# Designed miniproteins, single chains, continued (5), part 2

Each design is a single chain, and the fold is of that chain. pLDDT is the mean over its residues in the fold that is shown.

## One batch from the design tools (miniprotein)

Design m16036
Fold by ESMFold2-Fast:
Structure m16036 (fold): chain A 85 residues (1-85)
Amino acid sequence: MVRERIRRLAAIARAAVSNVAVERKDPAKLAETLARIEEIEREGLETGDVEGVEERLRELAEENEALELFESGKKVVEVHEAEKA
C-alpha cells in the first residue's frame, strides 16, 4: 500500500511536469526534473515516508509551474481508490 502510493505520487508528478515541458519545449529541464522525481521516489520507497515524498514532489511541481496539474492528478487517483475500497 505505502509503496504503491509513493509510486502513484511520483507518476502524477512526472505527468504534471511533462505536460508543462511539452508546452515550453524544454527537454533538458524536463530530463533534470524527471531525474529528481526518480530520486525522490527511490528515497521514499526506502523510508516509506509518503508525507515526505508528497511534500518534496509538491515543491518540485511548484518550481516547474505544474502544481495545479499535480494536485488535480492526486484528486483523480484518490477518487478512484476510494471507489475500490
Scores: mean pLDDT 75

Design m16037
Fold by ESMFold2-Fast:
Structure m16037 (fold): chain A 76 residues (1-76)
Amino acid sequence: MALEMLELAIKAAAKGASEEDIEAAAKRAKELGASEEQVEAAIKAGKELRKEKEAGASQEELEEKAEEAIEEVKKL
């Protein structure tokens, strides 16, 4: 299901997944019927989560931000 793949991509980014892994999950979500808007929102959220992690955010903070981003993507 497309939303599950986008959720996976956002959660993977919060855990420090590679750009390649995030792109693969986003591509799969698009193949499963995710809109371009949902895919772009998920990639943007992933980039912000990576930036927060580099800035020293805790894993708990990153997981909370990821859940917020997932809820926003689900509304698109």
Scores: mean pLDDT 77

Design m16038
Fold by ESMFold2-Fast:
Structure m16038 (fold): chain A 99 residues (1-99)
Amino acid sequence: SLLEELEKRKKSVVDKINEFYEEIAPKLSPELRAELEKKKEAAIAEIDELFTRYSRLLEREEDPKKREMILVIADVRMVGIETEFYVFAKALLRKEKAA
């Protein structure tokens, strides 16, 4: 179902954020690591809110084309949060190397 596909896309984005955090966090000072952890928690919370909102929209929508569009919009928004997390993490890594 499209709801199962949305859950898979959410899991993929969350897994990628967690994997990138595990790669970058050991390279950071405790202070910068705490900032990255806070950003990770905020990103995952925002993804959870998007998933809840778009899951409800999918449950109420009967038009197959509109249902596919809801999935695409949800995916784009979740990937946007993932991208913002990567940019933030790389900025912290640059600060660590400059210190």
Scores: mean pLDDT 89

Design m16039
Fold by ESMFold2-Fast:
Structure m16039 (fold): chain A 105 residues (1-105)
Amino acid sequence: LEISISFLAMLLSIGRREFERAVAAGDKQALADLAAQLERGLRTIRENRRKLEEEMKNGENPLLIKIEEASLKQANMTREEARKRYEELEREIEELIRRMKEAAA
């Protein structure tokens, strides 16, 4: 969960910076391409997270649960705090994608 949060935060940070550059350049094609790339990145992170949650639920990988708990402790985060941050980052990335598409139109 913490690793997924870090990746989402990087996507958002880099996405915002590239959005600002493309808008300043008036490059509608770059905006459309950025939106598609950000959508693909978000989709990949979501799919990977779903697979990990399935493995944890069906008992296939009990070590994965322990690794995630250790990672969250190192980050000084509760699992609930981590889930809230993950959901917030998802919403912000979706909003950025929407803005990119509108600017590309």
Scores: mean pLDDT 83

Design m16040
Fold by ESMFold2-Fast:
Structure m16040 (fold): chain A 85 residues (1-85)
Amino acid sequence: SAVAERAAQLAEALERGVARAVEFARSQGDLDTARLLEEEGRRAVELLRQAAQSDDPAEAERLMAEAYRLAEELVERATARLRAA
């Protein structure tokens, strides 16, 4: 389905983005932010992959919504760390 295809594309894009952000944080010596990005980013990617594999459109939409919520929280936490520095 279009929803499943979109979820798969978003999972791949997010996984690449998280990997690059983790590498950057580590290069700056910010191991705490690197850990946050790895843990929360991995959870969001996993939800998108589950949405891509779901045969139930309602479940797929719910999983995508949860992934978006986690991604938004991750951005807020990373931004708070930047302001605290």
Scores: mean pLDDT 82

Design m16041
Fold by ESMFold2-Fast:
Structure m16041 (fold): chain A 80 residues (1-80)
Amino acid sequence: SDALEEELAKKILEKAKEMREKGEEVLSEEEATELLKKAEEYYEKYLETGDEKALEKAIELAAKALLSLEERKRKYLEEL
């Protein structure tokens, strides 16, 4: 289980890096929080069903949420 979680973390970080390089839209904190909830729901679905498409969706949503939260934090600090 730990190995799967570590692999997921790597995939989420790589996807977030790709999104950052593409200049993806930075979501609001509320929108990013909702994406994290949806990512958790898709990941739980994957654990229950083994549906790899649910896993891919969980990674995508988590990566976008992570990118948005990190960029918002960075911009906030730059404005100070």
Scores: mean pLDDT 80

Design m16042
Fold by ESMFold2-Fast:
Structure m16042 (fold): chain A 97 residues (1-97)
Amino acid sequence: MEEARKKAEEDVEAAERAAEAAEEAAAELAKDPKNSKAVARGVGAVLAAIGSAISAALYAKKNGEEEAKEYAERGQEAAARAAAAIGAAAPDTLPFA
């Protein structure tokens, strides 16, 4: 239980860091919309945020519904931030943004 909680917390933090990386890539794209390297970094950050959010939710579920909801909401929020940042800066790269 405690080790699953720690893993969920680590995965939420990873999702939040990925959201920050996506926001940085979005800032680069705002200056140069044709920067394919920034697009690749941004898309990679969105995928990393989604993966970490899913992992956090799965680990949190082992600790009970209340903790699972908290970690799932935080992870989903980070993934949504990442997708929104890249979708706004490069709308043609994310069909769901």
Scores: mean pLDDT 76

Design m16043
Fold by ESMFold2-Fast:
Structure m16043 (fold): chain A 79 residues (1-79)
Amino acid sequence: SAEREARRRLTMVEAEMTSYYMLILELARQGDLESAQKVKEQMEKLMRQIIEEEKDPELKEKLEKEFKKFLKDIDEILK
């Protein structure tokens, strides 16, 4: 069903965002803030493309909300 497919896609994207978050955390822990910032920029570009290409308006809104929350968490790490 469309609802099940949308839920699966959301879960997949959230898992991918979590992987980026963990990588940024590890780079920041190592003091490599330059690499952490570059990974953040690459993740932002990828996520913006995923959101732009999403045709399901409900899934698009959920992805935008999760992405915004994820960016806020990353910004707190990189302060």
Scores: mean pLDDT 84

Design m16044
Fold by ESMFold2-Fast:
Order: sequence, then structure tokens, then C-alpha cells
Structure m16044 (fold): chain A 101 residues (1-101)
Amino acid sequence: SKEEVLKYIEEKLLEAGLTPHEVRFVVNVLKDVPGLDKITKEEIDKAIEFAKNTPLEKLRPYLVEPVRYVFVDSFGLSEKTVKYLIVLEAVALGYKLEDLL
């Protein structure tokens, strides 16, 4: 279910070193993203690993700039938080990880 997917994402983001506040923010955005209920745990694990190993500046600018404006510039969240959000949202929308570069 969507609730099970969101709970797994929350667990993985906490393990990745995001604060509870940052995780709550990411989960609140992702819950409204179409396709989230169709993501597997394996796809979440791959997305988290990709985000952990990929600097924000290597992601396509059109993916980064809208999210950075809202979360870093407007809400003061870390660029690390924005990076995980961008990657997980893109995977939920059906993008392949290589398409984010």
C-alpha cells in the first residue's frame, strides 16, 4: 500500500542521516506524488543508494531548480534533503536513475 511505501521511505531516509523533521517534510511531499504506491522496496533502495552517491550538481538542472527553490531557499532544508526528494519523486513518476544525469 501507499502507507507501507511511505513508512519504508521514512525508515531509509532516517538511515541515510536525514533528521526526523527533514524526513517528515519529504514524506509529506511524496505522499501526493502519482505512482508512489507502485514503487517496490528494491526501487526505493536503489534510489537511496543513487542519491547517497550522486552530488546534487550532477543532477539535471531542470529537476533541481524548482525543488531547491521551495525547500532550500523557502524552507531552509539542507541540499541533501532536496537531493533525496528529487530522486525519490523522479522514480515515483517513472524516470530511470540514468535519466536524472
Scores: mean pLDDT 79

Design m16045
Fold by ESMFold2-Fast:
Structure m16045 (fold): chain A 93 residues (1-93)
Amino acid sequence: SSAAKAVAAALLVVSAGLMDDPEEIYQAGRDAGEVVASLPAEEQEEATRLVITAAKEFPKDKARIILEGVLEAAEQAGRTDVAELFRKEIEKL
């Protein structure tokens, strides 16, 4: 279900925020971004909001690495609108 995928993406972000290795944090962000990118377009916006909200619970340095991973996955999936939302959030950190 799409709702379960959105929650799974947010949980991947929470897991990333608890990691210490930048490479592992980035990879977990990419995994979350792949889940978001796999959702139907109509559900992408809510999943994007959940991922951003979860990332912002962590220190700015970690949030940046997580969101950069998510951004890369969204760009690779050709989800330009979603990628732009993540890029703007990174700029605000």
Scores: mean pLDDT 84

Design m16046
Fold by ESMFold2-Fast:
Structure m16046 (fold): chain A 60 residues (1-60)
Amino acid sequence: GSRVNVNTLTPEKLRELLLELDPDLELPSDEMLQAIINYIKKSGAEEADIRSILALVKGL
């Protein structure tokens, strides 16, 4: 499934999941990945679609 629990999501796990979807992805820094996780958490979401996060990362 493409949905992940944002409360347990780490930059390392997010990197792993993004690379599973797009192995050629130029990954942002761990600081940027943490900022993305924090942004989603601030929205009050308990789960996120990893494909939506991938689209956000590609838009950076």
Scores: mean pLDDT 82

Design m16047
Fold by ESMFold2-Fast:
Structure m16047 (fold): chain A 74 residues (1-74)
Amino acid sequence: SAVVGAIYRAASKVVSRETALRIGELAAQMLEEGASDEEVFEEALKRVEEIAGEEAAKRFKELFEEELRRLLAS
């Protein structure tokens, strides 16, 4: 999934690798259970904010948009 890949890559820039993997795994599970791309992104954003704060969450959103554009362009 492009959304899961973008979430993991963005998260790995703002939280630890271990935390980014857990957020990516959560995103993958939510999609498998029928969540929308928007719901999955919002939950990932919330988790980044809870762990690393508001500034990290803002950066995560910007990085996610960049990574998603890159993956969807291919």
Scores: mean pLDDT 85

Design m16048
Fold by ESMFold2-Fast:
Structure m16048 (fold): chain A 91 residues (1-91)
Amino acid sequence: SEELERVRRELEEIERLLKEYVEKHEEEFRRILEELRARLGTAQSEEEALAKLKAFFEELTRKAREIGAEEEVIEAFERAPELVERALELL
């Protein structure tokens, strides 16, 4: 599927950007990542996992805004859960 390949490429680009940003601001994101990783691990269904993933990226987006992230980074955090949901629809 060309659409699935496109979504995968967009996810790879976003993952790269977000990893770089999170690594630079590791201390600010560490607590959020630890808390949400624990919550995500308790998901009992795909729908629950997606809901928790969306909440996860919402929290990361909020933190990025608080520490003054560039608009490009904020948009990447906001787009990530949408692209994951889209990829799952195409699988």
Scores: mean pLDDT 74

Design m16049
Fold by ESMFold2-Fast:
Structure m16049 (fold): chain A 68 residues (1-68)
Amino acid sequence: SAEELMKEGLRLAKEGRYEEAVRLFDEAISEGYEPTPEELLAYAEALRKIGRFEEAQERARKAAELYS
């Protein structure tokens, strides 16, 4: 499920496996999963770690907006 993809992505990100984590985050969202602000921040960090800085900034901004 989309929820399981997100959970596995978060696990991989905690292990420093950022390329794999981003792939699973992307898949979860493509299946209609709506990430929480905390999940968006984890996604943003993983994107930053693999050099996708513009996408990382966008995800972090969305997380901040959801807390506003």
Scores: mean pLDDT 85

Design m16050
Fold by ESMFold2-Fast:
Structure m16050 (fold): chain A 102 residues (1-102)
Amino acid sequence: MSEIKKEAIKLAEELIKEEKDEETKKYLEKILEIIKETENEEVLEYILEGLKLIKETKDEKVRTEMAKILVEKVSGNGKPPGVVGALEAVEKMKELKAEKGK
């Protein structure tokens, strides 16, 4: 297992354990499953960045929306298989944090 994949799994598991919102927890569990199935280091790096953004965000509604975006974009319909989707997810999550997540 790559070092980045191990870090992403650890952070996802920590967020799942600490999460009190059931919907956000469900999205985080889906993200963890995606991480376990992914060997692309670039996709894993973007997922890790997205998980860090969720960790830094205190607003529950924004956290739920961030987790949903990350799942939807990384689980995308095939081509490109994850890199562009993961990048778009992180960019959108950064925008949400700037506007709503303080």
Scores: mean pLDDT 78

Design m16051
Fold by ESMFold2-Fast:
Structure m16051 (fold): chain A 79 residues (1-79)
Amino acid sequence: RIKEIAEVEKRMAEELRRVSEEAVPEAIEEFRRAAKEVENLEKAKEALRRMGDQVDRIVATEEFKKASEKVRKAMEELS
């Protein structure tokens, strides 16, 4: 059942990628804005901290939870 495992793994990667693209664009944009402000070290530090906070919030979102649940259920179906 190697083919089934590979298919599930590919599906997981696609779902995580899609969720990241939809749920993470704000965090990515925040990071890019912060990067543009990296003209001094203090701004760089604050930008990295904000990015970390945004990632934590995205992981807690409903979209991320639903995507993770779909991935877990796909894995469970293999058992």
Scores: mean pLDDT 61

Design m16052
Fold by ESMFold2-Fast:
Structure m16052 (fold): chain A 79 residues (1-79)
Amino acid sequence: NSVLGSLEELKADIEAFIKELKEAYENETDPVDKARIKRLIERLEKFLEELTEVNFDRNMDAASLLLAAATDIVASKNK
């Protein structure tokens, strides 16, 4: 599930979503949707690099929004 109890669990969940998005990117043929997926991957990778224990609680809200956006993009692949 996307809701985690610790920093390590959140990082692992984000890495799993990045993997799913990379698979979606590889299989996407529409250049507009492909660009959206790529941008979201880059944002998630940057967020993962910047995630620290000090700002963990604030970053959980940001992670939830990014994961929701990731889910929407993957779902829109069937548009």
Scores: mean pLDDT 68

Design m16053
Fold by ESMFold2-Fast:
Structure m16053 (fold): chain A 86 residues (1-86)
Amino acid sequence: MQAILDEIRAELLAGGVSPARADQLVNMALAVAQYAEARGKSAEAEANLRAILAQVRALVAAGASPDQIVEAFIKAIAEAIKKIGA
């Protein structure tokens, strides 16, 4: 889990997201992982975070703006929370 969160932070920074904002987004991802663990869905949370990492990498490679990366990340986190809460 920590390795995935560290990689997400690195990719957000590579995409031009500020360190403060990247830390906020990583804390949101950590909260999702903790929420999933409490519900017995840790494997689902890991899979969702790996998918989010892949999406961020694709956006960075495509030259997406920092704002676009942040918006896509927040949307993906919201979708992950909804799936875990189902």
Scores: mean pLDDT 85

Design m16054
Fold by ESMFold2-Fast:
Structure m16054 (fold): chain A 85 residues (1-85)
Amino acid sequence: FRERAERLIAATRKMVDVAIKKAKELNDEEFLSKAQELRARVDQVEAEYRANADDPEKLVENMRRLVDIGTEIAKLLKEIDEKKK
């Protein structure tokens, strides 16, 4: 499942990059700050994943954390889209 973990990390990074881009387009400092914080959390999870690649318990923990971060990114994207209307 290493390949699936790496794909999930890559997908989550792409989502947060979209959120940062949209926040910049709106010139909204609050959305930008939230998106940058989520990006930092994704980077932290990736670092933990690479440091503990041989630990299956850490792999499961880091993937759960990444899913939680992805949920927060999705909520932020929805808030950005609502404000764009």
Scores: mean pLDDT 80

Design m16055
Fold by ESMFold2-Fast:
Structure m16055 (fold): chain A 88 residues (1-88)
Amino acid sequence: MKVEEIKKIRDEIIAEVEADPSLTPEQKRAAIYAIGRVAKAAIENPDKVTLEQVREAMRGAAEGARDQVASGLLEPPTDEEIEEARKI
């Protein structure tokens, strides 16, 4: 099922972010939250996106969120927001 494949891609990319020693805890939190938001949108409209588009969107969103937190343009997400993103 495409929803299960989207969740698998989400978990793989989150694991890559968590394993990256070059990222601060705040950058990791922002990236994980961004990945979760992309996953939620894709799961709500699975017929409108390809798995490759989902993977690319999650990676791009994670990179953007990390850079925005590092530059001070974005505040790190709360623990509650991270838990919601992981549950999707």
Scores: mean pLDDT 79

Design m16056
Fold by ESMFold2-Fast:
Structure m16056 (fold): chain A 72 residues (1-72)
Amino acid sequence: MSVEEGLRALAAARTAAEARAALRRILDENPQSAKELAKRLGVSLEELRAALTDGELLDRIGVRAILVAGLR
């Protein structure tokens, strides 16, 4: 998964489960893209991983993904 693909998947997620699935996929399939995604979202890679178990952080990441992806 590319950074752009990961951003779109997170921005398009309608549920916490969809957001976690998208985030887990990018973390598992491409560690380099995961690090770049974290940078573009303005969070650390550790915070990105923490979002898998922290619903509040996951929600914040989702909002940031919408803004960064240019969705309006």
Scores: mean pLDDT 77

Design m16057
Fold by ESMFold2-Fast:
Structure m16057 (fold): chain A 62 residues (1-62)
Amino acid sequence: SAAEQLELALELAALAGLREVEKKMGKPESYEVERVDDATVRVTGTNEKGTVVAERVAPLFR
């Protein structure tokens, strides 16, 4: 379904954000996923102090 495709795309975008966080600070405590437009998402990784340690922009449906 369309909802399942969107959920998968958001998970893939979150994994892209994880890669950047692992390079800088290791595994983040939480992630925020924001839909920038119909084909793009922004993933932000945050540590336990609420500090943004990584940010990625990734295609949603690729």
Scores: mean pLDDT 62

Design m16058
Fold by ESMFold2-Fast:
Structure m16058 (fold): chain A 96 residues (1-96)
Amino acid sequence: VVEALEKAAEALKDDPEASEAIRQGMEAVRNGDKEAALEAARRLSQLADKYEKEGKIDKSNVLNAVAGALRAYADGNTELAQKWAEKAIEYAEKIK
């Protein structure tokens, strides 16, 4: 999960707001902080909604996938977290 979030943050490195929010999620996972992971997921979902309204669909998809991975991680659903993390990489490859 963390490695996938690193790839997503790197793909969005020219977007400081998105990259910072993803890195917040990575730190939460590294620290085992489920509450921080849920807060990062909330921030990412809000940013994804903003980007969708701006027509930035590929960025929105990456952020929603990262938020999904963080929520699944917080729920202890490691299989679902991995699937969302893989989707985040897939969407990130589209914007590179």
Scores: mean pLDDT 82

Design m16059
Fold by ESMFold2-Fast:
Structure m16059 (fold): chain A 64 residues (1-64)
Amino acid sequence: MVTVRLYDADGTLLGEFETDEPTVGGAVAAAAERFGLATRDLVVTAPLRVFLKDGDVVEIRVVE
């Protein structure tokens, strides 16, 4: 299980949730669905990996 945090373009936390997604791409898709955003409007700031490990915090920012 990993924690996903979504930030706006200014770095303000919009929301947080937990997921069992095994990849960063899966976590981005889950964030997009949960917050009603397109995946193309999101960028991952951390971690810079393809595969997630238990206890990871995936930090995602909205692109403007």
Scores: mean pLDDT 83

Design m16060
Fold by ESMFold2-Fast:
Structure m16060 (fold): chain A 110 residues (1-110)
Amino acid sequence: ERPLFAYELLQEAMRRFLLGEKTPAEIIREVAERARQRGMDETAELLEKYAEKGDLQGAFDVLVAEIVGIPVEEIKAIRESDPTDPEVQAKRKEINDIIRKVRAELRARR
């Protein structure tokens, strides 16, 4: 399913970033190629645009949007909003709850 695959891509991108072996652009391009191989052509195209900018956080927003089923523009707006706002906290909780559910589904398959 699309959300599970998007979560795997996000986890891989984060892991490669932490290892420091690749540039943000290289990490994003590898993730975009895998998305394209899975038939996620629109997502791959959007990721390629963020690779051109070297915007790893923008690429993470795209993957989170695929995991939770919310537009990438809304994910970015929530991320850039005041973290002390109760409405923003509620939206972040909903996103985190969906991500945790997707993570649990992947773990249950291993």
Scores: mean pLDDT 84

Design m16061
Fold by ESMFold2-Fast:
Structure m16061 (fold): chain A 73 residues (1-73)
Amino acid sequence: DPLRAQAIQELSEAMAHLAAGRWDDARREMKEAASLFRQLGEEDLAKEVEETMSLPREEALARLQKIRDRLLA
C-alpha cells in the first residue's frame, strides 16, 4: 500500500501549504496526489482532488480534509 500512503501524505502536505497560503506548492501536491490515485485505479478520487484546485482556500481545505478522513477510515 505504498502508493496509497504516499497519496495521503501528498494530501496532508497540500493542506499544510494551503493553510500557509502557499498556493503553487499546494497545487503541486494536489496534482501528485491525483496522479497517485490514478495509478491506484481510483479515478473518481483523482478527479475530486483535481476539482479541489479550483475552489477558494477554505473550501479546498475542507474538501481535502474530508477526502483524507474518508481514506483513513
Scores: mean pLDDT 84

Design m16062
Fold by ESMFold2-Fast:
Structure m16062 (fold): chain A 61 residues (1-61)
Amino acid sequence: SLLDSALEMVRSLLEGGSSPAQAQVVVDALARELAEQGVPQEEIDRLRAAAMELIREHSAA
């Protein structure tokens, strides 16, 4: 799914040494691209929320 692919991408970035701020920029860029492709805003919001939670969990570890 788009959600699973996006979360795997964010996880790979964080494991590869990207900062939370860098991962946030990538999530924001992905959200804009999905909106341009016609993905419903509610699906984009769910993806963004899940990705931000993953970033927070990584920052706390």
Scores: mean pLDDT 81

Design m16063
Fold by ESMFold2-Fast:
Structure m16063 (fold): chain A 112 residues (1-112)
Amino acid sequence: MKEVERLALELEAEVAFAVMAASILLKYEDVPEEERKEIEELVREASEAAGRLVEAARAGDAEAAVEAAREVLETLERLAEVASKVSPEIAKAIKKALENAKELLEKLEELA
């Protein structure tokens, strides 16, 4: 497997983990409507950016892959911030995915 593609798939897995954590949070009856809407939007944005990342990596476009990965990190950071208003425990899980994603971005940037 090409190294850029492997890193992109590992980063997509971190996004999937963060999305799963956010999904658990959204199933709580006590999530305020404002925070619910923000989380749903950020989950969509993160998933779309992860899709673009994997597509760019498979196409051999390392520069486009790095841009998409940066978008993923920005979206996960915002997701962790919003989640922290509702559940510090879920926010901690999302922050762990963000830390792992940041390490993967640094490796991806070395290949671009």
Scores: mean pLDDT 86

Design m16064
Fold by ESMFold2-Fast:
Structure m16064 (fold): chain A 74 residues (1-74)
Amino acid sequence: SMESEILAIVFETLRRAETASEAERERLVAEAGRRIGELMRKHAPDMPEEEIERIVARAREWLLAEIRRRQAAA
């Protein structure tokens, strides 16, 4: 499902971010957002692009916050 594929991208991004530099984390989050957007366009082709962009932006914000939280806890 789209949800399973998005979850896989999220977990992979978080895993890769554990050993990444700050600059690499920014690139990983940007790449995750791009891939999530592509999946949403593929699975929901009738969804407005503006809505997809909004969802991707929220996903990127969540990933950055979660990476920061995990770094603070280490």
Scores: mean pLDDT 85

Design m16065
Fold by ESMFold2-Fast:
Structure m16065 (fold): chain A 64 residues (1-64)
Amino acid sequence: GTYRITLTSSPAINLTNGEVLPVGTVFEATRVRIDEETGLASAVGADGSVYLFDASGMEIEDLS
């Protein structure tokens, strides 16, 4: 499915090019994964890049 992710308290990092999505960014993503041990989340953005962010610093909405 497709998800809407809102970055509420931490930025996201584009793992392909190192670009930073700042706090307050809203983006659509697929393949959302959360690592409960580290608290890190990853998702594939609409551009096909993998973004890494803090699972505790975001809101997620299912758009399916």
Scores: mean pLDDT 86

Design m16066
Fold by ESMFold2-Fast:
Structure m16066 (fold): chain A 75 residues (1-75)
Amino acid sequence: SAAELTAVQEFLTQRVRVSPGTALENARLILQGELKKVRLPGSGLLLDRAEVEAAIDALPVSAATKEHLRQVLFP
């Protein structure tokens, strides 16, 4: 849905720090179950796993989408 797309895009922009254009593309692929890897700016960006997982759990999206997000961010 449009609401799910917006929520995932905002999560990627605000929490994962992906650029807005890349965040929109990745959000579409995540909702389709097709994203293999998140392209992060620069090499070696460290994400606080506990904070990011808490943010994923708060998203208004399906459990399958949340699990896919965990897999592509923390393989």
Scores: mean pLDDT 72

Design m16067
Fold by ESMFold2-Fast:
Structure m16067 (fold): chain A 72 residues (1-72)
Amino acid sequence: SMEEKQRKELLERIEKLQKQLIELMKQGKVTWKEGFRAMSLLENAYFLIETKGDLERAKKEIEEAEEILKKS
């Protein structure tokens, strides 16, 4: 279904951003405060997808995490 495709795409975006965040934190390119905030947003997005099925809110959380990483 289209909803399953969107869910898969959002989960893949979360995984990619988590890997990117870990690498940026290892390189000292993001502060611990910014890194923990981004990680919390991604964990909440995962919860919204897997537990609540709220893809629209999950997308907003993912986009906010992406903005944090872009500013780093």
Scores: mean pLDDT 86

Design m16068
Fold by ESMFold2-Fast:
Structure m16068 (fold): chain A 63 residues (1-63)
Amino acid sequence: LTEEQEREVNEALALIHEAIANLLYKQGKKDEAIEFLKRASEKYADVNPEAAERLKQKAEELE
């Protein structure tokens, strides 16, 4: 993969993890939601640092 394709894949994975986290939170699965928010943050770290920090803070707030 090119660097550009790798960034696109990481953004897509981050978005999927964030969506899963939101769904789990709505179901009352708080611990699982926190886990997926952290994973989404890690995937965003290099491609969207602002989104990574936002999700990290959200995970900390839910703890």
Scores: mean pLDDT 80

Design m16069
Fold by ESMFold2-Fast:
Structure m16069 (fold): chain A 59 residues (1-59)
Amino acid sequence: SSMQLQQLKDQAEAADYSEKVFEDNAKAGSGGGKDSAALAEAAKKVRERRKQLEKKILE
């Protein structure tokens, strides 16, 4: 299942990227509030997904 492992890693990298985008946008003062909140929710969901995928990789 090397293809599945690669897919899981790609999703984990996407989660990390989403969190970094949120941080960078918050520091840059972009989004005007509501966009920052939406990015935070998206990053949180992707982080939760990443944790589930990492658990599957270890099992």
Scores: mean pLDDT 65

Design m16070
Fold by ESMFold2-Fast:
Structure m16070 (fold): chain A 89 residues (1-89)
Amino acid sequence: MGEEYAEKAVELGEEAMRAYFAGNEEEAKELNEKALEYLEKAYEEGGREVLGKALVEIARASARVAAEAGNEEAAADGEAAAAKGEALL
């Protein structure tokens, strides 16, 4: 329940991160706002567990995009955030 909203939020979050590292801050902001809207719907329908899993996936996607952009610090931060989030599920 709510997993379809969570999946959409992860997709939008990954797109937002790609836009951010490409220097498209306005597009990144718009995509992030949309991702947050879908995260809210995921929480309303699926509760804390669905939201938590979505946030972990977004953190992992962010780490991958940061690594692709050559930002090793941001990639490490994203992996650390994903590990913390998974431990809380």
Scores: mean pLDDT 82

